# Designed miniproteins, single chains, continued (2): the designs that were tried, part 47

Each design is a single chain, and the fold is of that chain. pLDDT is the mean over its residues in the fold that is shown.

## One batch from the design tools (miniprotein)

Design m5541
Fold by ESMFold2-Fast:
Structure m5541 (fold): chain A 157 residues (1-157)
Amino acid sequence: SLGEQAIENVRAAAKTMVDALTSLSDAAMAAAQRLKNSSKSEAPGIIADLEAAVKAANEKLTAGITTVQTTADTLKKNPSLSDSAKVVQDMRDKLTSLKTSLTTEAKNSLKTAKALAEKSLDDAASVLEQLALLAQGSKNGVDGLANETIKKLRDSL
């Protein structure tokens, strides 16, 4: 049914976003460890590698949000599924806010780490450790939203 497909689409989108956020958290922690064990001349390359990881995560988050939006739009075409469509749309709106906050904070963290690396590799590493914690928190947020959305979908179908 369309409702069963919506649940599977929500689950698949959440997995894509959770996997991307896990990879970002791991990349940020690895970059922090590399900074602590590097020279100041190596720091720009380490931060550039992490900038690429942030971009990759942002692309996967965008893909997941697009899947959730397409799922909501498909449900909207069936009048008997209007409540289910609203549940999925509410998830999409919350995911968009989460992505915007994460993207803004990640960009600021990378800029701050790059500036700090000129004076203190340990201070730059601490900023990247905070980015890893932010990515982990965002992952928990995606899992929570998916679980809530699936429960509400089952209740509305």
Scores: mean pLDDT 92

Design m5542
Fold by ESMFold2-Fast:
Structure m5542 (fold): chain A 92 residues (1-92)
Amino acid sequence: SQEELNRRLLEAAAVGDIEEVIKLLLEGADVNARDARGRTPLDWAVLLGDEALIAALEQAGAVRSANLPAPVTELERAMAAGDLARARALVA
């Protein structure tokens, strides 16, 4: 149950679903849960550049990873954010 809540929280954060993130935190998900790469929900919010999600997670007690996330390309960052205009520019 806790493992499943934490997994769902990380998945919701990775796609920027702030409503689902808040719901899962209220259900007892660990705001500092880590994925296989050691990324927290806050790390995903920072990758997405989602200021509202960053603020919500920090208010819930999120702590940034002591280790920096693995380097990501500009294209991977654009794809994670769903920024089609930026992704298009990077592959032009």
Scores: mean pLDDT 74

Design m5543
Fold by ESMFold2-Fast:
Structure m5543 (fold): chain A 68 residues (1-68)
Amino acid sequence: ADAMGLTPLHFAAARGDLAEVERLLAEGADVNAADILGRTPLHLARAAGHDEIVALLEAAGADTSAQP
C-alpha cells in the first residue's frame, strides 16, 4: 500500500491495465482492499469506465456492501 492505503490493484484498476489486474489477482491481491477514503479497486474501475476490469474484479469476489 502507498501513502493513501492504495494497493497495486487500485492503480491497475484505475489505469485500465488488464494484464496487471490479472497478474495481481493471480498473486492473491485483496480484491476488497479499501484505501483511506473507503474506495476499492472496483470503485475506481467503475468510475473510470473500465468495464472489462469491473468484470474481472467481480469474478474475483468483489462483494463490498451497498453503494446507495
Scores: mean pLDDT 75

Design m5544
Fold by ESMFold2-Fast:
Structure m5544 (fold): chain A 60 residues (1-60)
Amino acid sequence: GPMLAEALYDHEKRSEKELSFKKGDILEILEEVDNTTVLVKNLKTGEEGLVLKSYLKILK
């Protein structure tokens, strides 16, 4: 099944590569880019972008 995470904080994107989200949004992890950054899809908006792993709680 999809790897899901919950946003711990609100975030406004600083570039088109980043993703905007609100605390409590459910994000699907599509790819681990490096040790600090994942590519995610916001399931509410359908937008994809980069986010810091430290902003996320991985759901089990």
Scores: mean pLDDT 85

Design m5545
Fold by ESMFold2-Fast:
Structure m5545 (fold): chain A 73 residues (1-73)
Amino acid sequence: AMSERVAEAIKPLLDEIEKVKEELGTDNWAVAWDYLLYKDLGLTPEQLEAMTPAEFTALSDERLARHLKRLAA
């Protein structure tokens, strides 16, 4: 099933999130996820912190829209 395959595919990502949580010294997975996501885009922590809420939302929305298009195709 596709849901089962998606769960299997995200397993390595969940493991990476746990590692990032330990490295950042945080128990908040959302912080670790945001860091990992923007690090993968080649952004520095300084650039990430300097982003406005509008820029952050726009980037998140664009990435989410691309994922949704992939699921619809």
Scores: mean pLDDT 61

Design m5546
Fold by ESMFold2-Fast:
Structure m5546 (fold): chain A 62 residues (1-62)
Amino acid sequence: MKKLAKVIKDYEAKTEEELSLKKGELVEIEEVVDDENVKVKSLETGKEGLVPKEYLEYLEDL
């Protein structure tokens, strides 16, 4: 099962590899790229891209 995260503040993409997200959106975590960035998929638009981890609250049910 893939992990979900909630966007906790608005983010605007600065490169074509990044994804713009609005506060309150739900995203699916596709891959943890490094200590600062994760690749996510927007559940609203279906688009994938990189977002800084600090913009996400991870939703984990064990």
Scores: mean pLDDT 77

Design m5547
Fold by ESMFold2-Fast:
Structure m5547 (fold): chain A 64 residues (1-64)
Amino acid sequence: MPGSTVRALKDYTARGPGDLSLKKGDKAKVLDNRHPEFWIVELTQDGVVHTGLVPKSYVEEIPD
């Protein structure tokens, strides 16, 4: 759901502008989950906030 936290299940390399790269174990906040295959997430790395698309199959929702 929007506002939920997700965890990366495996590494993902961004393929184009708008995609976000993930490392296994990264935690990100879901901003948009309307698309069945790709979600828009917000990930903070080294104090920098990144927003982008990640494949739904690469992440797992963590209950808050």
Scores: mean pLDDT 76

Design m5548
Fold by ESMFold2-Fast:
Structure m5548 (fold): chain A 156 residues (1-156)
Amino acid sequence: DDLVKIALVFTFGTDDLSARVKVPGFDRLLPVSTFVEILAKKYLDKIKNAKDLKEAAKEILKLALGGETEEDALGVARQPAGVVVAERLANPDLRLLPVSLSMSDEELVEAIEKALGKKLGEEALEALRRFREALRAGDYDAALEALTRLLEIALS
């Protein structure tokens, strides 16, 4: 369940299913639960059933970046995850930006801390910074390693 909370924070900026959020491609605020039913359910099931943190991190990455399948919501183009995120981070006006990609590193760590009910400290912030730097560089393997490290810290 904590992995699912982290996945929701990365995708929507919050784990509160009743919170109303603005997702690019939708003209109005809708509850997180609505987006979970439409867009996220299959990824959350994979995250919940992951054999290790690296598998969980891979599925969180796919969900947060808009996925890599024909069933991906909002018509997000199939691209290497790092390239898609680098383009979105370079242009914050892009309609397809997930909520979490517009948050600062500090805001995203605070949202994860709130969802988990615990403080994560500087190691988590450093892991998240490395994750975002890897995504901007288009280095998917480095991004996956950094996200896996963030999950290890968050769940310890």
Scores: mean pLDDT 68

Design m5549
Fold by ESMFold2-Fast:
Structure m5549 (fold): chain A 71 residues (1-71)
Amino acid sequence: SEDERLFKTIDKDGDGVISAAELKTFLTMLGRTPTDEEVQALIKRYDKDGDGVIDFDEFKEFLARVREASL
């Protein structure tokens, strides 16, 4: 799927999760200029495990929300 390809593109180290730095880079690619505080707030919102990173299932939920907000 496109979401899986996008996840693998962002996950530069191949550990199966997206860090705050990788998420910030992704948002910048979408034409946004997020602060570190905004990125941390997004991670905290979608990070159900409390480990400070986003897995693929959490990332799909995040993408759905971003697509909705772009309307």
Scores: mean pLDDT 74

Design m5550
Fold by ESMFold2-Fast:
Structure m5550 (fold): chain A 81 residues (1-81)
Amino acid sequence: MSLKHFVSVIREHGAEIPELKNVSDEDLLKYASLFDSDNDGLLNEEEFNYMVQTLELDQSTNPEWQNLYEAIYKAFQEEQN
């Protein structure tokens, strides 16, 4: 998954999340790049799983965060298939 696509999904599905409302696309890209160990601008399966684990996205009890996680996961799966 490209970092640009990742940011796009957050913008589309994260609009209702207060923590993301005031974060710029540049800051989201910088944050996501911390998980891009190859520095190729892409998140592979291992890097994506590490990000999910680190952020505990799959353990959130907040419906808005759960919806964002599902959207990100779906977008990642669609790029792999």
Scores: mean pLDDT 72

Design m5551
Fold by ESMFold2-Fast:
Structure m5551 (fold): chain A 84 residues (1-84)
Amino acid sequence: SDVQNFLQKVIEAAKSKDEDAFYKVLANSPEKDVSPLYIQDDEGNNVLHLAAKEGYLDAVEFLLKVGVPVSLQNNFGQTALHLA
């Protein structure tokens, strides 16, 4: 899906720690009515949930630094910390 492709691109940019690349990806968000950092997949997972679940520590660190919300819960009531 467009959302899944977007979230994967955000994770790859976060892994590179390239803020310019990261914000360019955010500018091409598939959902214009939602803040790019709050975009969630069909299970309610945002980029921080997915990076934590996969163990991408470098991406998690970068996402926390740029202000991705740590308190967002997916459809199962889990934050990114629950998936780490």
Scores: mean pLDDT 81

Design m5552
Fold by ESMFold2-Fast:
Structure m5552 (fold): chain A 117 residues (1-117)
Amino acid sequence: DREAEALDRLLATRDVNAKDEEGRTLLHYAAEYLSVEAVRRLIELGADVNAKDKEGRTPLHIAAEKGRLEIVKLLLEVPETDVNAKDKKGRTPLDLAREAGYEEIVELLLEAGADPN
């Protein structure tokens, strides 16, 4: 994947957990826009899977809201992932997946220990 190769080159001189003006790390953008391979590479490079942006959203919140099924699966493989993290509106990844109607993601989050309440 050319995205994974580009990330390796970019991160040779940069902090993988650096935040932009929105409080977002590269992993937030990868969860929204990039390939599974790019997300996996960022995790291998030490990306914080629980990093919160200015809205209190983790990469898992973004992947769940956007219906990124394979990225949700990948993030849930990381033992440190806080499946019950709440954003600034009190929403969990499960809440966002339910609101968007992504049944497969809802099921995965519940199997991973998401609180249904």
Scores: mean pLDDT 86

Design m5553
Fold by ESMFold2-Fast:
Structure m5553 (fold): chain A 63 residues (1-63)
Amino acid sequence: VPPLSPLEAAVLGLALEGLSQREIAERLGISQATVSRILDRLVAWGYLERDANGRILPGPVAR
């Protein structure tokens, strides 16, 4: 698994706390599109999973 950048680690932490893409973007001062791309990478790397309803859960790497 590649090491996380500080921004990727921050997005991961906020997503696990249950924040939406909009709330993460507002808190970190970045665009929602940037948050979406980081979330997609974290899912691809196994840090996060999406359930059948699109809800963010801890992935196999984060469990």
Scores: mean pLDDT 76

Design m5554
Fold by ESMFold2-Fast:
Structure m5554 (fold): chain A 85 residues (1-85)
Amino acid sequence: GEKEEAIKKAIEYLKKALEAAKKGDAKKAIEYINKAGEYLSKAQLPLEVGQKISDYLVEALNALTEGDYKKATEYLEKALEILEK
């Protein structure tokens, strides 16, 4: 359904963000996180799940702006773990 496709697209963009962060490409990682966020808003996730993912993505964005790619990858992986369960 529409929500399942939105979740799959969010996962796709978060995986691209993770690869960009691992390469030290903060600009691309941020662009992909923002795209994932657009799909997450359409995914109609339970409130508690959506909030947790949002918190991890905010931490990843903050880490990327600070040049902390290791911290960014850790938070992106945490968001992906929740979405892939």
Scores: mean pLDDT 88

Design m5555
Fold by ESMFold2-Fast:
Formats: sequence, C-alpha cells, structure tokens
Structure m5555 (fold): chain A 76 residues (1-76)
Amino acid sequence: MVSEEELEAEILEALARMYRALAKQLASQGKLEEAIEEYEKAIELLEEANKLVPDPRIEKEIEELKEEIKKLKEEL
C-alpha cells in the first residue's frame, strides 16, 4: 500500500517532470530565461520529493537539471 508520503512524493515528481518538459520546450524556442525559471521549479519539487522519500534517482535528476540551468545561463 502506498503511504501518504510516497503518494505526495509521486505527485511532486510528476509535477517536476511537467515543469522539466515545459522548460525544455521553452529552451527549444529560445526563451532561455523562462526555461531557467521552469527548471528551477522542477528542482524545488524534486528536492521536496526527496525529503519525503530519499531516492538516488531523484538526486541524479536534480544534478542533471542544475547542469541544464548552468548551460542556459551561459547562453544568456
């Protein structure tokens, strides 16, 4: 049975993936500042999910998103 914490973590992960997808689309359109904002929202959601249910996969995803933000900031 899924605990309340596990369910909340899954919802946060799903929302983070939506923001990540939006950020990628914005970046492809050259909207780099908007893309950075959406990636930062995705990171915040993943960090909250990781606090509820620590997961190395989430930690890796956070690192990947931080690298994407760094690349986009270099393009500004």
Scores: mean pLDDT 85

Design m5556
Fold by ESMFold2-Fast:
Structure m5556 (fold): chain A 81 residues (1-81)
Amino acid sequence: ALQLTEEQIAEFKEAFSLFDKDGNGTITTKELGTVMRSLGQNPTEAELQDMINEVDADGNGTIDFPEFLVLMARMLGYRNV
C-alpha cells in the first residue's frame, strides 16, 4: 500500500481547499482532475473514472478530504509503477 507523508497530506489539503469554494469540506468529482493537475499529476480520463467509481459508489458527485487522500495515494501509485 502507498503511504502518504505528513508533508504530502498538508500539500494535498492546500490544493483541496482551493477547490472547496463553499468551505463544506468537499469537492465535486468533476473538479478531481483539476485538483490533481494542480499537484503536478496528469490522470487520464480512464484513471479518473476508476478513482471516482472507487470512492463515489453512491453517485453523490462529491469527494471529501479522506476520500481525496485515497485517490492521491492511488495516483502516486500509478506514477511509481
Scores: mean pLDDT 73

Design m5557
Fold by ESMFold2-Fast:
Structure m5557 (fold): chain A 81 residues (1-81)
Amino acid sequence: ALEERLRALAQTLTERERNVLGIAFKLLDKDKSGYVDAEKLREKLAELGYTPTDEQLAELADQRGDGKIDYPLVLKVLSSL
């Protein structure tokens, strides 16, 4: 079950989408804190041709309550069915 869920999450995003997310996250995380602003991530992903919904971004921000998101949370929310 756990392994199957991780496989499903990884398969929902293409290799290109995962690479774009990783690049966007690294470009925004200049202080290497492991967190980025949800709004800045949205802008950078749009520049790279990937547009998550406002609802997906709101869910990411809500996880911490401070508008900051980490890369594993981005993958989890954006790869959800």
Scores: mean pLDDT 64

Design m5558
Fold by ESMFold2-Fast:
Structure m5558 (fold): chain A 80 residues (1-80)
Amino acid sequence: SIEEQAAALARAFAEKAAKEDRKQLAANLRALAADPSLPPEVRELLAKAAEAVEKGDLEALEELLKQAILAAYAEEQARA
């Protein structure tokens, strides 16, 4: 299901954030949050995810990324 895929991807990213340069990951998420091709809701969730990475809140990061993936999927479905 899309919920299972979103949860798996969000968890994988949170695991990377635990082991890699959090500043680089936060910068990448902020760059995505500034991308005008992404829906506003997705951009807001990505900006909050960047904050969670900087604070080391990996549980919040995982949840926010899952929400961003699901919001992006919902926007794609609405375009059909």
Scores: mean pLDDT 81

Design m5559
Fold by ESMFold2-Fast:
Structure m5559 (fold): chain A 75 residues (1-75)
Amino acid sequence: SEEKEKLRQELLEKIGEILRLIGEILDLEKELKKAKEEGDEEKAKELEEEIKKLEEEIKKLKEEMDKISEELEKL
């Protein structure tokens, strides 16, 4: 049905967003390791806060995906 296709497209979009955010976290974790090796405590704290923010966004997207998945199961 068209409704199933729309929900599948929304799910795929959320998956794509999560993958992009994971990529950003990996890049930030690489910068964090470098900042810690260089003893830059201020930069390390800034990077840790940015990573936490992205992790919270992933958590919200996963919650949205769970709702979409439940709706798909009802169809």
Scores: mean pLDDT 88

Design m5560
Fold by ESMFold2-Fast:
Formats: structure tokens, C-alpha cells, sequence
Structure m5560 (fold): chain A 105 residues (1-105)
């Protein structure tokens, strides 16, 4: 299993310490699964707030990456009802001068 595949799995499961280890080992923060989900997509959909914060603090994280359906991490947080995650994604995007992209009408 690649470092990117391991990072995706750790983000999906909510394994904060494993996410930290894998990023320190040089795992691609923007790795994508077969559906185009990044670690940020998987953490946002699952409501793993601390992992979302860690990924947003990682240089080069694409906040507006789209899965194969055109959904961003922000879209998945909203669809899953994780309001605190959606708020953090909006704030991080604002601080970086790039607005959150919403694919859901």
C-alpha cells in the first residue's frame, strides 16, 4: 500500500496520529482514491475535525479538490451535516484568499 493510500485510510478512519506519521514520511496530502476523494474529503465527510485542522495546516493542501462527482470537501461536510467542519473549511479558504467552492446547488 502506498503512503497516499495509507493516508486516505487513516483520514477515513479518524486516526489522527497515523495521519501525522504519514505526512511526516512525505505522504501526498492531495492523494486521491478511485473516486477522486482526497484525505480532506474523507475527513470532512466523516466529521474528523482535528484531522481536517491538521490537513488545512499542511502546506499545499487543495481545499477545493473535486471528487469524480464534482464535490469538494466543503460539499461533503455539508451533505453529512458536519457544520463545524464546514465552518473551518470556509474560514481556512477565506484566510488563503480562495473562496470555498460549492458544487451542490
Amino acid sequence: MSLGEQLLEAARRGDLERVKELLAQGADVNAQDELGNTPLHLAARAGHLEIVKLLLATPGTDINAQDIYGFTPYDLALLAGHEEVAEILEEAARERGVPVVRAVP
Scores: mean pLDDT 85

Design m5561
Fold by ESMFold2-Fast:
Structure m5561 (fold): chain A 113 residues (1-113)
Amino acid sequence: LSEEEREEFRRLGERALAAGDDRTALALFQAAGDFSRYEELLARVPLDLLSFEGATPLHRAAYAGDLERVRALLAAGADVDARTALGDTPLTLAARAGHLEVTRLLFEARYGP
């Protein structure tokens, strides 16, 4: 990731943290490479592996970084708050995979602009 992309992930992580969503903030700070914030939140969030158990098409498109498919699924009414068996949302999966544009789109869908 570029420094500009890492800074964007960091800003989104701060906004998720301000909204009280520690799990989303953890994934975003990990994507940002901000290990100080990541380590701080890791003690508060039991996030130890990746699973697609219970994943929706939106989860899979988000993890793949398929921006076009994410837009189409959101337009079709896909649940942006859907959680996998481990509590991952499409937003956290996009962040884990480092897909900034998909992450930003999903962040705006959940928290607003």
Scores: mean pLDDT 80

Design m5562
Fold by ESMFold2-Fast:
Structure m5562 (fold): chain A 88 residues (1-88)
Amino acid sequence: MLSEEELEEYKKLFEKYDKDKDGKLDKEELREFFSDPEVRSKYPSLSANSGVTDEELEEWIKKFDKDGDGTLDWEEFLEMLKALKEES
């Protein structure tokens, strides 16, 4: 489970990369989020090849996008972060 401090930090990062302010991250916004060195330091598995590929982003969206709209809302985004933390 993510701590309240981690939730606040990720919420600020989510809002920073949510350019449209619609409460959702598309593939490009997710790429920018996972290219942040602070995020990569917390999830080493995401930076194994010196970057997150479009294919990796598409697989995560496909796995966690329950609405099928090609974006992750805050709840879907949190489920992805939880899964990535457990799947080290």
Scores: mean pLDDT 72

Design m5563
Fold by ESMFold2-Fast:
Structure m5563 (fold): chain A 62 residues (1-62)
Amino acid sequence: GDLLAEAVEDYEGKKKDELSLKKGDLLLIKKFNEDGTVYAKNLKTGEEGYVPVRYLKLVAKL
């Protein structure tokens, strides 16, 4: 199932397919990638994209 995560710090997306985050944003993780990124939806903005997993903490399993 999908995982709920929270951004632990701000992140500005550097590529068109990367997600920008503000600390405290809630995200739905859809996929973990082998390169240390996740594909996620930011539940505050509705945007989807890739973000480095190090900027996230897991909150709940859905």
Scores: mean pLDDT 82

Design m5564
Fold by ESMFold2-Fast:
Structure m5564 (fold): chain A 56 residues (1-56)
Amino acid sequence: MLLKALEDFKKVNDFTLAVKKGDILKVLKKVSDEFVLAQNAKGERGLVPKNFVEEV
């Protein structure tokens, strides 16, 4: 399953993934109602807030 970033999200701690608007991410795991564990095209992994992404 792929997600598209709706807006820029900057890294706030070591567990989060920085994303830019329009980035395509692979879902690895739904961690909570608030966060998804995702991987970017570079292979970097981290938590992204669910409200900053949409399913492609």
Scores: mean pLDDT 80

Design m5565
Fold by ESMFold2-Fast:
Structure m5565 (fold): chain A 108 residues (1-108)
Amino acid sequence: SEKEQRLFDALLQGNASEALRILKEIEKEDPEFAKKLANARSPVLGYTLLHLAVIAAQKDPAGLELVRYLLELGADPTAKNVAGLTPYEIAKLLGLDEVAELIRSKLP
């Protein structure tokens, strides 16, 4: 869908503020679809929205809010990308301590 594509494009540009806006719009229109998107994988590199939200948090402070929102939608914090990295491991590698702590609090 066009909204799904715009959501991924916003995240790839590191625009977590725009991604959060689009995701909230999607949830308002179709809450079940929003939950499915929270666990959808990019066809390139196997990134979930949670992986991309963590990366976007480097340059957009709304990335922390987006990570929280995705976890509330049921995003899997243990999901691995093609490199075998979880969102938590990416947050640690990028030195995003607050994002890493938020994700860690949702791990089993």
Scores: mean pLDDT 85

Design m5566
Fold by ESMFold2-Fast:
Structure m5566 (fold): chain A 71 residues (1-71)
Amino acid sequence: MTVRASGPRDREQIRAGFRRAVERSRANPPEEVVLTPEEVAGAVGLGRLGRLEDEGREPPEVLDIDATAQS
């Protein structure tokens, strides 16, 4: 059912790792561009640009947290 990658990429581990990354990023926010939910929806629809962001494609919560932070 759920994909089990060769490594600590499982749902639970992804969430824990991502949570740590977010907390660290908040401590020292870098000057990097994040994909907007509108661009993400377009990329997913095409499936071409969405594949460019492997992290965003693996953990959908990565994109969701960015959207919820704005709204």
Scores: mean pLDDT 51

Design m5567
Fold by ESMFold2-Fast:
Structure m5567 (fold): chain A 63 residues (1-63)
Amino acid sequence: MKLPLARALHDYTAKYPGEMTIKKGDILLIVEELNDEWWLAVNLKTGESGIVPKKYVEQIGEA
C-alpha cells in the first residue's frame, strides 16, 4: 500500500501528548488522516510518530 509523503512547510512544536514536533523541510509519511485538522504521521528524519497539523504540511508524493 502506498502512503502519502508530506513535507513540513513550517516549524511546529508539540503542545500536547501525542503531537509531533516538526522542523521546516522534514519529510513525513502520513499513516492516517484523523480529521480535517490533524494527520497521524511518522517523521522520516527522526523516526518519531505523532499527530501534526494538516495546514503545516504539504503532500509531495507517495511511498
Scores: mean pLDDT 83

Design m5568
Fold by ESMFold2-Fast:
Structure m5568 (fold): chain A 150 residues (1-150)
Amino acid sequence: LEKALLLMKNGADVNAADSFGITPLHLAANAGHLEIVEVLLKAGADVNAQDKFGRTPLHAAALAGHLEIVEVLLKAGADVNAQDNDGYTPLHLAALAGHLEIVEVLLKTPGIDVNAQDKEGYTPLHLAAYRGHLEIVEVLLKTPGIDVNA
């Protein structure tokens, strides 16, 4: 951590992407390294950086189940409605993966599109139902503006 921060302060590009467009913030968010996420954001990491699949750090944290990282990324201005190349939002991925507490945090975010459709026309409600995540289905059904016929 201290060495990584020193490298960034000495001119390391915090937004350097590999051949797949993956940045240090994507890796830290996916791996659950909260303190590294916070250090990268303070160093000017692009919170909305997209990899070659259109995935942001928020997509990675939501899929991996890292609640505190989801909260930090949203506070840093992460686009809650960002869609990857398959049309998945962070809410789709949290619902698919069964991460109830992350679904609840995303649904409380101002401007959330709870009815976003992926490229196949599936909403987060479709994915939660398909995977059998009953508690997530119940939370989505109680959300104002939910379209149960989408």
Scores: mean pLDDT 90

Design m5569
Fold by ESMFold2-Fast:
Structure m5569 (fold): chain A 69 residues (1-69)
Amino acid sequence: MVDVPSLELAIFIAAREGDVESLERLVRELLEKGGDINAEIGPGVTALDLARRYGHEEAVRVLEEYGAR
């Protein structure tokens, strides 16, 4: 079974790698399960931060569309 922490980890990986298709699917599933799109993997490190740091403009856009800050 996929739990919220497993979804968060998968979202961080997809954001870091710029896998937009997986990112959209995982973010939708996270939100359906009541998870937080702004969850931090480390102090100040969110999925949105990873997408920005690695220069994945489309991943940044997807995360912002789903309410990431």
Scores: mean pLDDT 79

Design m5570
Fold by ESMFold2-Fast:
Structure m5570 (fold): chain A 60 residues (1-60)
Amino acid sequence: SSGGAALLELARQGKEALVREALANGADPTAKDAEGRTPLDLARENGHEEIAAIIEEAIA
């Protein structure tokens, strides 16, 4: 959906402020990349604990 691809990239890069902005603008936190990875998966794989927490709260 709209913003999902951007959220995946922002979570991978560790851009907390932009992740929060994307979620506030309706970005889908359950979006998947071509490999089936979610923003939560990308945040965890890259050690971005704060972003992982933000995304977990968004999908709970």
Scores: mean pLDDT 82

Design m5571
Fold by ESMFold2-Fast:
Structure m5571 (fold): chain A 115 residues (1-115)
Amino acid sequence: MEKQKQLFIAAVEGKVELVRELLADPSLDVNATFGDIGLESSAHLKLTPLHLAALYGHLEIVKVLLENGADVNAADGVYGYTPLHLAKKFGHEEIVEVLLENGADETAKTTLGET
């Protein structure tokens, strides 16, 4: 559980080498959400490390997470935001391309009808 919290922090802060080190642990769930690890302040937004890397524009971390089995189509559990929605919303064009190359569903809609 502690390493999963550290993975979220590393994804937010752009710490590529720390992400690589953490993902070398086979017990680490690359698809764990903030809600799954008991962070009450984020419980309503079930964001994965891939959501955070896409949101903050960390291209290399997006690639590392996808290489380690991150669910490219993970939804936030509230609005239906996927990593692709966040990358598009914040203008991270290279991340949009990488997500689409890895099978991101471009037709997935948020509760607001955004694709």
Scores: mean pLDDT 76

Design m5572
Fold by ESMFold2-Fast:
Structure m5572 (fold): chain A 57 residues (1-57)
Amino acid sequence: KVLEEANKAAEELGLPPVPIGPREYLKTAIDRSLERAKAEGNKEALEVAEKMREILD
């Protein structure tokens, strides 16, 4: 469930389809989403990004 939400968020960011590496791509997308969510005060996006980052770790 949270995984699907994170994937949708990444797509909304317009990330490239051919990443430098699947894990690195996801980490970069998550980090970027996390920083943006913090800056915008989007609590839901922030929670999703943090959860996703922990899963990848």
Scores: mean pLDDT 67

Design m5573
Fold by ESMFold2-Fast:
Structure m5573 (fold): chain A 64 residues (1-64)
Amino acid sequence: LVGKVYRALVDFKARTPDELSFKKGDLLEVIEELEGSWLKVRNLKTGEEGIIPRSALADGLEEV
């Protein structure tokens, strides 16, 4: 998954300080695969980094 870019299909609001918030239409690059089914991603529009649940790939993200 590292280096893959996903388009957000929905808005997401971070639930913890480590999670990344994003808006529908944002492009997210996977920069690291983490333990516990988490991904570290970078928002290509804002340059912000944070973690998202891997389940978001199936429910709200589309591979570009």
Scores: mean pLDDT 80

